Designed miniproteins, single chains. Designs and how they scored, part 5

Each design is a single chain, and the fold is of that chain. pLDDT is the mean over its residues in the fold that is shown.

## One batch from the design tools (miniprotein)

Design m141
Fold by ESMFold2-Fast:
Structure m141 (fold): chain A 79 residues (1-79)
Amino acid sequence: TEEALYGKPKEAKKLVEKALNSDSKDVEKLFEEAIKLLEEALEQAKRSGDEKTIKYYEELLKEVKDKKKEYEKKKKEKE
């Protein structure tokens, strides 16, 4: 049960870490996949009404989105 609620965020973090360590054009795609996975987890949590899990996924989703923006900014600065 806990793995079903937290498994998707762990996978999303792993995808983000792979994206940050990759120099391919697939980096942006990996971030998009991670965000989608977290959004699905958040929707499921909202349906369950578990406020702690909702807050956890919202904070994690914000962190991933912030890291994507930071990556895009650094990429533009090096162009």
Scores: mean pLDDT 71

Design m142
Fold by ESMFold2-Fast:
Structure m142 (fold): chain A 61 residues (1-61)
Amino acid sequence: SPELERFRADVVAWLESQGVAPDVARRIADLLVEAMTRPERLAELLAEWQALDSAARAAVA
């Protein structure tokens, strides 16, 4: 969907403006788009998001 692709691009741009690395920003945006298109997977996607955040924090520490 053009609307979902625009939303994804906007989320990536916003996260990058907050200092998030482009690769991480893209992955977060992908998870959000998947949650919007596959709400039945929301619990799994939230777990992936939490794991990604935990891994990113561990890598910086």
Scores: mean pLDDT 75

Design m143
Fold by ESMFold2-Fast:
Structure m143 (fold): chain A 52 residues (1-52)
Amino acid sequence: MKEYDLDLPYGTHGYWAFVRMLEQGYVLSPEELAAILADPDLPEDVRAAILA
C-alpha cells in the first residue's frame, strides 16, 4: 500500500455509510440503484460492495 491509499477511505465515507445501510436490511429501489451506479465519482470498491 502507498501513502495515496490512506486518503481513499476518507474520501469515500459517504458511500460506505450507504453500504452499511444495505447491510442493515435497507432495500434499494431500482431508481436509487441506477443513480448510484451511474455516479461517475463512485469508487470501484464501493461499486463492488453494492453489486455483491
Scores: mean pLDDT 61

Design m144
Fold by ESMFold2-Fast:
Structure m144 (fold): chain A 77 residues (1-77)
Amino acid sequence: KKKLIEEALERLENTEVEEEAKEFMTLILKALGGDEEAREKVIEKNIEEAKTISGMSDEELEKMRKILKEYEEEEKK
């Protein structure tokens, strides 16, 4: 899995994409590699985007956050 993450990072650097998109993808790849700080930032950005796209209520946002946290806890088992 580490080789796949390294290869994805190299592809991302060679792709002409906006810096914000590169930064976000780098965070995702670091989170997949086990970086807990990067994982938290990815979760925050995913919640922020979901709220913006869907017009989520505060209750729906809390439900989404709970689902993501349960997923994290299952990964640790």
Scores: mean pLDDT 65

Design m145
Fold by ESMFold2-Fast:
Structure m145 (fold): chain A 84 residues (1-84)
Amino acid sequence: GPLTPLQLSRIAEYLVEKFGKDGRITPEQAREAIREAAKELGVELTDEQIDTIVKLAMNIAKSDTITPEQLAVALLYARTLFGI
């Protein structure tokens, strides 16, 4: 089902804790981190949904690496635009 605001907040907090606020995350690391955070929170995300989130983050960053804040913004956009 779609991410709740609380679940989105917890994923964002997890990413900041794991990588640091200004940490640079590769697409592969982002995919794994979202998968791990979703599993810990009991949220079911498909591989296609995770790929969409990572692609959005890369598009926002316009870079081969992304920050936790850029990933959190991508999660918000994916929830709003795609019902994730």
Scores: mean pLDDT 76

Design m146
Fold by ESMFold2-Fast:
Structure m146 (fold): chain A 61 residues (1-61)
Amino acid sequence: SAAASAGGQAAGLAALRAGAATGEQADHIFSSGASGSVKAAELAGKRAGSPEGQALAVQAA
């Protein structure tokens, strides 16, 4: 449904922001040339947002 879809998107966005905040720590490592951890952290954040978005969307529906 549209409501469930919107709920999932909002939850995913919030998780992405949290993932981006976590990526702040990796900024120091990036200066050292370890760019891989930044990508890994972002991917983990997106993945975490997926199940949470699903749960919130189901509850909102």
Scores: mean pLDDT 48

Design m147
Fold by ESMFold2-Fast:
Structure m147 (fold): chain A 94 residues (1-94)
Amino acid sequence: MLVRLGARDPETGARLERLARMYGTAAGKSLVSVERVGNETVVTFDWVPLPADSGVRFEREAEVDGWVTLRLVFTDPTSGKVQSEEEVRARRLP
């Protein structure tokens, strides 16, 4: 399923793009698109389940007022120990 997310702050936009690219790499897929529209970074990508052996857990919180919090957690698939995390809050676009 295609999802469009936007971030107006340049720093948040850069984090959104980085997190989405990291997700795409773990999922074995490229991003559909990344666009700059004025001050907004817009990312479009396909939501797919990540392979259990990817070492990556992707989490999203419940959407509130059109805003989505995304978290990408890199974990050792054998031990389950967390190696790194990325988090971004972005606006869901139609």
Scores: mean pLDDT 69

Design m148
Fold by ESMFold2-Fast:
Structure m148 (fold): chain A 90 residues (1-90)
Amino acid sequence: SISDTQSNLDSASRNLSSTSSTLDSLTKTRNDYLNNWERNRDDPKKSAEYTGKYGNAEFNADVASSTGSSLSSTLNSLSSNLNSLLSSSS
């Protein structure tokens, strides 16, 4: 139904917004660790520490990015279905 599709669209939109916020946060954390690595590249202990943190943050950002892409595709599909249903309703 149109109501069910709209509810699903709203839920997907909220999930996409949440995922986008998470991705932004993880990307900033990843970039912060990269900047700290660059500032401390002459310090082997700090360099090793930030290399590990960067790798972990990059992996988490990649996961969040994939989730965001999936949700965006779902949102586009639901939007198309809603438009189709509205066009079919006399």
Scores: mean pLDDT 77

Design m149
Fold by ESMFold2-Fast:
Structure m149 (fold): chain A 98 residues (1-98)
Amino acid sequence: SVTPGVHYVVTGRAATPEQAKALAEELRAEFEARGLRYVGISGEGRRVYAMFPTREDAEAGTRLAAERLSALGWTFVGVTEADVDGEAEERTEVTLEP
């Protein structure tokens, strides 16, 4: 079951939009089995977001994403909780998916 309104968000920023798309595709492929709910791109096509149902899954995703971003020379910004569907006063923007 999905808890409505709360998701754990892993984020990272790539140097180019093409790298961001590649990372988003890798995150989707790697994390679908881990309960990944969403992968998208924002911020001029350079910021990658991945949304997980649990903190534990988000932490695993964070570690893997950070390692991939480091290997590719990117920066990682961390894990946050986002209310995607529960709070009318706090809209989470969704952007391009890979």
Scores: mean pLDDT 62

Design m150
Fold by ESMFold2-Fast:
Structure m150 (fold): chain A 68 residues (1-68)
Amino acid sequence: MSREEIVRLAAEKAAEALKAGKSDQEVIDTARSVPGVGPLEATIIVSAVKENGYDVEAAAERALAELR
């Protein structure tokens, strides 16, 4: 799985958890459940999802730009 695929999958799971009304910690834990996603990556991905109105594609692009 590429880094781009990992980030997109984590963003998708985070968006689903946020839409389900999960707490911030539960959403971060959900993103971290994706192999290759550490605490820093999970925090950046979750923030990107929130900032982009739960748009997974926009959030993934933003997170990848911040993670370089």
Scores: mean pLDDT 82

Design m151
Fold by ESMFold2-Fast:
Structure m151 (fold): chain A 68 residues (1-68)
Amino acid sequence: MSAREKAIALLEEALAAETDPAVRALLGLVRHEVRQGRLNLAGLRALATTMPPRVAAVLEEVARILEE
């Protein structure tokens, strides 16, 4: 499985478990950027610092996977 496929799978799992509409919109946008190959990893890490711990952990893991 490619790094991109792993990141998308993680984001889809997080989306399925998330009930907050704002967080779901954010995760959906991140998933879209990963699919397009346009995700800025530094920007994603900066965004993670502003998020609740549960969301920050998902975004940080996505960034880690995509550094492969």
Scores: mean pLDDT 83

Design m152
Fold by ESMFold2-Fast:
Structure m152 (fold): chain A 94 residues (1-94)
Amino acid sequence: SAAEARARAERLREAERLLREAGEIARRSGLARKFEKEGLSEEEQRLLAARLLGEELIRLGEERAPEAQDLIERGQRILEAAEVYARHLAELAA
């Protein structure tokens, strides 16, 4: 349906934005250079950066619990965005 198509497009746009932010953080922290040496594509580098950032934010939020629930929520959103983007890339490859 048109509503389902719009919802998918919105989820993908949000995922792309979060992955761009994660990629920028990875670039500033030097993680992007490590990925380039391993021969990963830009898309694969963004996915890996997002997953690493999401996992790290959840870990930090759990260490600071209950005072840092925002970090856990942010990390979960980034990991969800990475999964949406990974599925999109898989669909484009098919």
Scores: mean pLDDT 77

Design m153
Fold by ESMFold2-Fast:
Structure m153 (fold): chain A 76 residues (1-76)
Amino acid sequence: MADKELAERGAEEIRRHAEELLSQTDDPEAQLRIGVAEGVGLIMIGVELATDSDEESIREAVRRGLELVERAYEEA
C-alpha cells in the first residue's frame, strides 16, 4: 500500500512537471518529446510496481522520469 501511494504521487509529479513545461513551449517537436518522456517515466514506475520492488526502486524510477522530462524540454 505505501509503495502504491509513493508510485501514485511520483506519477502525478511527473505529469504535473510535464504539463508545466508543455505550457512554456510553443514548439510542436518539444511538445512531442516532453509527451514521450512523460510516458516513459510512467512506464518505469509501472514496471517497479509490477515487480516486487522496494520504495527506493520506486523513488529512483520517479527521479529518472523527472530527469527525462527535463532533458526533453532542454532539447527544445
Scores: mean pLDDT 80

Design m154
Fold by ESMFold2-Fast:
Structure m154 (fold): chain A 66 residues (1-66)
Amino acid sequence: SSEENKKKVLEIIDELIEYAKELGDEEAIEVLNYKKELVKKNKVTEETLKSAEEGKEDLIKRMKES
């Protein structure tokens, strides 16, 4: 459902914000908080959830390789 997708995307964004805090990346925190507000105000599809999950995997992979 859209509400389940929204919850999952918000969880992904919250995890990304924690990673950005550990890196001291203030710009990333600001952008992620902006995206979080957009997700709260809009309907979230399965495609949006999949894109968010893929983005999270990409970021984690880059962090592990550094």
Scores: mean pLDDT 74

Design m155
Fold by ESMFold2-Fast:
Parts: structure tokens; sequence; C-alpha cells
Structure m155 (fold): chain A 80 residues (1-80)
């Protein structure tokens, strides 16, 4: 549902912000910020539309998965 997607976006945005705050690699920071900006735009679009299309919902799902994957890769790369 739209409400479940918005909750998942908020959770992933919080994780992105936490990782961005501690990452030292400027390239990784740039990639994380780009995904954060994309999810913020998706969130705004979903909130503005009372009846989002299937395409908008699927696009949000894809961006959530992309952001989660990027967080995983960055955290794994920084693991000592």
Amino acid sequence: SKEQLLQRIDEVLARLDAVIARVTDPNAAADLRAERDALEAMRAGLLADPNPSVEQLLSAEVHILAAEGLIFVVERREAR
C-alpha cells in the first residue's frame, strides 16, 4: 500500500542519513546523497498524489531496493 511504502521510504531515508553522516569517502557520500534525493522526490510525489499509479508505486519500490543495496555495499566496504 501507499502507507507501507511511505513508512519504508522514511526508514530507508533515516538509514541513508546515518550512513552519509559517518562516511568519509566523498564518492560514496555523493552516491548516497543522489539516492537520498531520488527517494525524497518519490516520497514527495506519493504524498502529493491521493491515488498513485502502479508505475509510481513500482518506481518507489525500485528506489527503496537500490538505496538498501547501496547502503549494504558502502557498509561492507567500510567494514574493517
Scores: mean pLDDT 84

Design m156
Fold by ESMFold2-Fast:
Structure m156 (fold): chain A 88 residues (1-88)
Amino acid sequence: MEELEEKIKLAKEAVENIKRAIELLSNAGENMTEELKKEILELRKKAADALTELGYPEGKKALIPGPEPLLETLKLAEELLKKLEKEK
């Protein structure tokens, strides 16, 4: 009953939030501030919530600290977005 456009929007939000979190994590390097840590965590939470709303609770992996869970969650979100856009 949800429109395909709403699902595409959620998938796009997941992809963009994860990409931004990865960018901030990479740019911070050894100079990670408390404010940056908080921003990255908020981006991770938004991505996890969007993927869970799409029916993919494995998106909660975005909440696991480190770059590998973010990269795995990004692949999931990008594959979902690609599939949804092909259905348009």
Scores: mean pLDDT 80

Design m157
Fold by ESMFold2-Fast:
Structure m157 (fold): chain A 92 residues (1-92)
Amino acid sequence: DEAEEIARLFRDVALKAGVPEEEAEELGELVGRIVELIRRNTPEAREEARRLAEELARKLLELRNRLQPPSEEELEAARAKIPGIAEEVARA
């Protein structure tokens, strides 16, 4: 229950950050698994949770690098400013 709620929350946050739906769902499932392992509170489960947390961190960094570009709406707003940017570049 709690693990599922945290997984859904993480999925929603990932979606808002621009992560594709399928990948956001996979990240949510990974977070849920980590929470479940921590809840078991055994040395073996804690060690596995640490490994999965490192995997999660690596995946988040990889996705961040890939999704760092703005959304389409943000790109459209930026494109509207191109004439001013072009003038600035031409002046440089």
Scores: mean pLDDT 69

Design m158
Fold by ESMFold2-Fast:
Structure m158 (fold): chain A 93 residues (1-93)
Amino acid sequence: MTPEEILKEIDEEVDKAVQALDAGDFETAVEHMERVLELLKKNPFASEEDIKAVERVLEQLRKAAEEGNRFEADVALTLGIIVVTLLKLDYER
């Protein structure tokens, strides 16, 4: 899989996580973000710091899902989107 293909799959999984959270489906949002993390681990340009940042986001999203806390889930997902977006912008340079 090329880095471009990995980034495209990450975008698709992030979009699915957002749609799941909008529908109130926390479990599905967590599953899609877990797939984002696995795809990042396959990306040769993702730093260890980027991977750890997404791992922290995923831990926060799981906790929010267990508590039914939509606000904390939205914050966690937004932070995850920021990390992914910055990684993509860095790769494109």
Scores: mean pLDDT 80

Design m159
Fold by ESMFold2-Fast:
Structure m159 (fold): chain A 94 residues (1-94)
Amino acid sequence: SKEEKVKEILDEFIKKLEELAKTLDEKNQKLVQGYIKLIESIVNSALAAGKSVKEIANMLRVTSEWVLKQMPEDLAKKIKEIEDEFLKKLEEIA
């Protein structure tokens, strides 16, 4: 199903963020962990609400842009690169 594909893409995204977190100091690791929990919450909530993959991708793009602006610039850039790949994969299955 499309829901299963979204969850598989989400799991890959989380794995890449966890790999990034291992290269960071404790403070920035905590920021990445908070970001992961927020993204998981949004995806799971949107899927439960019957949102389309396109709507989920748009919700994530808007929320993430706001959250990343609160992070150190170098960390935000690295997360955004991983997120751009994630959003591209979501668009491919939409």
Scores: mean pLDDT 88

Design m160
Fold by ESMFold2-Fast:
Structure m160 (fold): chain A 85 residues (1-85)
Amino acid sequence: AEAARQELIDRAVAVYLKTAEETLDKVKEQIEKAPEVKPEYLELVEWLETYRKDEEKREEALEKIRRAAEALVDRGLAELAAAAA
């Protein structure tokens, strides 16, 4: 169970980091056009931008990105557990 959770977190982190490097500008453009955006998504985008641009804050940004990935995975696992009950 824990090993599977860690694999999902690692995959989510990899997707976020790839987004920061390849598609962050498109994500920011979509957020600017969106009528309603959750604060968590705005905060995540700021940490992705920090990871890309600021070497001194890169480790802090990576920790925040990992926490966002962990929250996403834990929410998904909780939804699956509720459906199985």
Scores: mean pLDDT 76

Design m161
Fold by ESMFold2-Fast:
Structure m161 (fold): chain A 59 residues (1-59)
Amino acid sequence: SDERVQQVLEKIRQSSREEAVRIATRFIQEQLDELPPSYETHFETLTPIQQRISQVLRS
């Protein structure tokens, strides 16, 4: 996951704004789908990554 996250972030940095938003949205959705819907605690595990990606979506 760490290596995959690094690759996604590098792709986002190199891509246009529109492409970055698409990549970020897809990645966030995949991460959310991978986690069992249980606790907000599980969201905190992804919080740093999701916040960085979400900043791209807030354009």
Scores: mean pLDDT 64

Design m162
Fold by ESMFold2-Fast:
Structure m162 (fold): chain A 84 residues (1-84)
Amino acid sequence: SLADVRADLAAEARRLVADFLEDVARTGDGDSALRRSFARLREAIDAIIARHGVTDPALKHQLRHDAFDLWFRLFLNALAHGLR
């Protein structure tokens, strides 16, 4: 269902932000960690959309936009409170 694809995208966005924080803590390289997180998000969005059989171009665009917006908001919040 649409609710299931949105839930999977939201869960993945949260996991990738958590992975980003751990990556930065281990490496000290925020730029490389950000690039890795962003690349993984793009791959995950397309894979989740395909897995749920979403074919409508407008819905795909909206799901990608919403997932990116959530990831970015979580990322900014993590920088403000989690990274020192």
Scores: mean pLDDT 83

Design m163
Fold by ESMFold2-Fast:
Structure m163 (fold): chain A 74 residues (1-74)
Amino acid sequence: SPEEEKFRELLRELAREAGLSEEEIEAILKMPLDEQEHRTLALLLELERRGRLDVVARFQARLSEISRQRKAAE
């Protein structure tokens, strides 16, 4: 779905910001969606721990929009 593609692109960008390799990112993207969502939250917490609050805020806003669009599609 368009919302899943937006989520995958967000996860790629977030993981790169957190310093993951392309190989690590592709491994996560092959996981089930619930595990991908769990990894996304873990990456946001890691970036927050590093003090990258502006980055965290941007990704949280994008996640909220994706979540809203997914609920509207149900």
Scores: mean pLDDT 82

Design m164
Fold by ESMFold2-Fast:
Structure m164 (fold): chain A 97 residues (1-97)
Amino acid sequence: MEIEELIKKAKELLDKAFELGIRVAPEYADQLRELYERVKEAIEKDPEKGIQEAEFLGEVLRNAALAAGHPETAEEIQRLVDEAVEYLKKALELKKK
């Protein structure tokens, strides 16, 4: 799998996690959007930092879902973020060739 395709898959998974977070915690939509923009910039500019920022986004989205009373959504957010992080790690390893 090409590096670009791995990053694309990671972003698609993060988009799904982000949409779930906003759906269950719309009061935090603006703050979550700003955080996600920062994460996407980090993924492009600094892949190692991008992985850390994606993991942090996942924690924030999961906690927002839990606070809103949606534990099943929090679990799905965690699953999507974990998969996205694995794709980002694979892309980083291929770049180190």
Scores: mean pLDDT 84

Design m165
Fold by ESMFold2-Fast:
Structure m165 (fold): chain A 82 residues (1-82)
Amino acid sequence: SSYQQKAIELYKEGKLEELKKVSEKTKEILRTPLVQIPNTSPVELTKLLEMSLASKDPEVLELLKKQFPADYEKILASIPEV
């Protein structure tokens, strides 16, 4: 739900410019309380990491690391490219 699904779709479609705009909005959400991210699961965080790597936007990765330091390492371990 929310625009996170739209960002994942844009990433899969290869629309990097649109993904970049959504990535900026994702960074804003990650800076807010987790209540805006419904029961954030490792799967959702993994998809955000994949999008950040595809868009080459390290700020999304840093925000994920700050918000979920314990889960960040587990998510990275689930992404074979990292």
Scores: mean pLDDT 55

Design m166
Fold by ESMFold2-Fast:
Structure m166 (fold): chain A 99 residues (1-99)
Amino acid sequence: MEEEERERRERREEVVAALVAIALHMLAEGASREEIIERLSRIVGREVAELIVAGVLGDSDAAERALELLEDFELSEAEREEARRALAALEARAEALRA
């Protein structure tokens, strides 16, 4: 029973992490703030999308507020794969810059 709340928070944290990976990848590809918000708003709605982007740009409080506003939300398999590809692309870019 008490573990259910922890599991729900972990799910929300996974969703936020996936959206952050997508946002960081889009920033690395040269996307504007508005383009990133538009992309993420199709997944989680505009308010949460704006908070995710604010968090990525340095507002630590915005990331926590995104977790609070994110209701019982589940990423589709396609959205999870997009996040995985975004993370892989970010890692590859970091390795190229380490040269």
Scores: mean pLDDT 75

Design m167
Fold by ESMFold2-Fast:
Structure m167 (fold): chain A 95 residues (1-95)
Amino acid sequence: SEGDKELLLNLAYLSTIALLGAWEQRALKEGDEETAELIRKYRDKLVTLINNKAPMEEIIKVLEELAKELESRGYTEEAADVRANLDFLKEVYEE
């Protein structure tokens, strides 16, 4: 059960990191270097936190900040996807 929870959390982390990588490449292809750099910054921060086994609260805070930044830039669908992943992480962690 605890091992299953850790597996689900790690899969959610990998999924989020992969999604951010895809969005970075899309932004670069569209010539939006500013958005690509923003996504890279958050992706690198998340990777560092995960590798350092940071508390869940720090990961949640970073994802909430990312969702807000994406929404402020008009990336409403991407912000919603980040929030959905955030809700999933909270649910898995609570169980």
Scores: mean pLDDT 83

Design m168
Fold by ESMFold2-Fast:
Structure m168 (fold): chain A 79 residues (1-79)
Amino acid sequence: MPPTEEQINNPVVVRVAGHEYKYAVEHPEDPRAAEGIRRSLELLRRALSSKNPETVAVAREELERIGDPEALAVLEEAE
């Protein structure tokens, strides 16, 4: 399900999404891990287009911190 406008405009929610991505990567045995990764990446991708500059900055910081090829590709697409 696509992230809500409230989620993409809230820097705390976006920061939590970055942490959820890391948790899912660290727990591949969880049957929801793959879906968690995709949902977190989608929230981070949409947050890069947020009207709130603070949320955009947090999304960039979290994607850089993750550093995975998929996260870096999202950053490249936004630039």
Scores: mean pLDDT 78

Design m169
Fold by ESMFold2-Fast:
Structure m169 (fold): chain A 90 residues (1-90)
Amino acid sequence: MEEIKKKIKEIEKRIVKLANENMNSDGTLTKEQIDKIIDEVEKYFPEVREEIRKIANEYMNEDGTITKGEFLDMINKISDIIEKYLKEKE
């Protein structure tokens, strides 16, 4: 359990770093950039792929971007879903 949580936190940290490096000058991330980040998460947790995609789509603004604050909220929600999935798995 702790080992899995540690792994999730490491992945989250790496994702945040990638987001900061790829962030546009206005502090947003485009759909293409978000899709690349989500693809990376899906490699580690393919069982919750559909749930991750639904959350990402819900956070997209009408202009196809996400702000830094919205991105962090999205990643936290995804982490919570992954943790719940792992706890419910027998």
Scores: mean pLDDT 72

Design m170
Fold by ESMFold2-Fast:
Structure m170 (fold): chain A 72 residues (1-72)
Amino acid sequence: MEKKGKELRERLEELKKRIVDAYQNRDIEGLQKLKEEARRLAEEAASLGDEKTKEEAQKLAEVVDQAIKSLE
């Protein structure tokens, strides 16, 4: 469980970095894919009982959705 939780956290941090890069490049298609990845990460975190990572991933998906709308 500990190893998987650390992997989820690392994926969350990499996802944040990719989202910033996609937003700076105005890559709407990339942001849509990253939003899906954030939602999947939240579901995986929820299944493992990692509520903190789940909440952060859910918020990240919402932020990405808002970013997409602001670029359209």
Scores: mean pLDDT 81

Design m171
Fold by ESMFold2-Fast:
Structure m171 (fold): chain A 74 residues (1-74)
Amino acid sequence: MTPEDLAVGDEAVVTAVGVDRARGETVRQSVLRFTVEDRAQIEEAVARAEEFRAELEAAGLDAGVGVSRVPPAA
């Protein structure tokens, strides 16, 4: 899922993960979960996740950022 797929009123999850390549294990993870009140919140959350990703890569980890939506409760 991309940040463009999120809309106001969605429950968003922005995740940054760092993987130890030698072990194939997730060593560090940052998760931001929030209700989208405006588009700027999505952009700020992604920017913070990208900063954390850069920190993880500087530490020698494989890092990535993911964006998802929590489905509405049935």
Scores: mean pLDDT 76

Design m172
Fold by ESMFold2-Fast:
Structure m172 (fold): chain A 63 residues (1-63)
Amino acid sequence: MEEELEARVLEYLLRRGPGQSVSIDELAKELGVSKETVERIVDRLEARGLVRRNADGGYELVP
């Protein structure tokens, strides 16, 4: 399930386009999961170097 959610987050960010920031609220709504679940998923993706947190608190794909 975690790997499926990671793939969903990455796909959503990819569809939004490079340089587009996405909030935890938006990801939670899109994936149909809690904000706490999204935060754990993006934390893992950030640790893997696949996403980064912007100054505004949003997340985007690492180029």
Scores: mean pLDDT 78

Design m173
Fold by ESMFold2-Fast:
Structure m173 (fold): chain A 60 residues (1-60)
Amino acid sequence: MKKKAVIAETEDANGTKVYHVVILDEDGTVLDIFTPKKSLEEAIEEAKKAGAEIVKVVRS
């Protein structure tokens, strides 16, 4: 099955942008949730390393 990633941009308690990476299977079931990343680039690289073929970015 092809894995998908959803990267959600949010702000921490100090107003700093962080990026949550959620790995989903083909049916949308959550497989993994990574520690928030400091940049979108790091979040995308983490998703690719986890085997995600499709990456969707969501702004908060």
Scores: mean pLDDT 77

Design m174
Fold by ESMFold2-Fast:
Structure m174 (fold): chain A 92 residues (1-92)
Amino acid sequence: SLEELKEEGLEKLRAELEAARAADPEAAKEAILATIEALVADPRLSEEQRAVAQEALDWLRANPDASAEEVVELFVETFEKIADLLVEEKKA
């Protein structure tokens, strides 16, 4: 199901982000910021999906001293919200 694919994708994403954070926390933060900036500009995403990415970007810009752990958690939450919107759109 789409829900099972979402759960598997989120688990894999979290594991990859935690591995990146353990290797180089500052590089992980920079990579996440760049990825969120790309999501905000991605024409393949819906307006609602881009709005979720924009909220995450606004938070990161307001909190430049956020820990790598906080940035990883924000990215996972942002990706989950975007995935939930995609699943809902596919069911409609």
Scores: mean pLDDT 81

Design m175
Fold by ESMFold2-Fast:
Structure m175 (fold): chain A 84 residues (1-84)
Amino acid sequence: MSLDEAVARAERLLEELEELAKEAEKLADKDPRAAELAKFARGLVEEGRAALARLRAAGDTEGLAALAEALERYYKELRKKLEE
């Protein structure tokens, strides 16, 4: 995987997490679990963006791949929880 491909993958997953956070925020007034999920997802996006910037600056393609895998695991878990 090239550095640009690794960055693009991580950026896509951060965008997916941000959309998930927005979806959870729409439910937050009616469901305290959705409010907690939205806050957690927002934190992941903030931390993920900071990690992406650091790893890209370092040229760390393996670190970017690991970040993307972590973000994908969190997205799948949070999506499942939001659907409950």
Scores: mean pLDDT 84

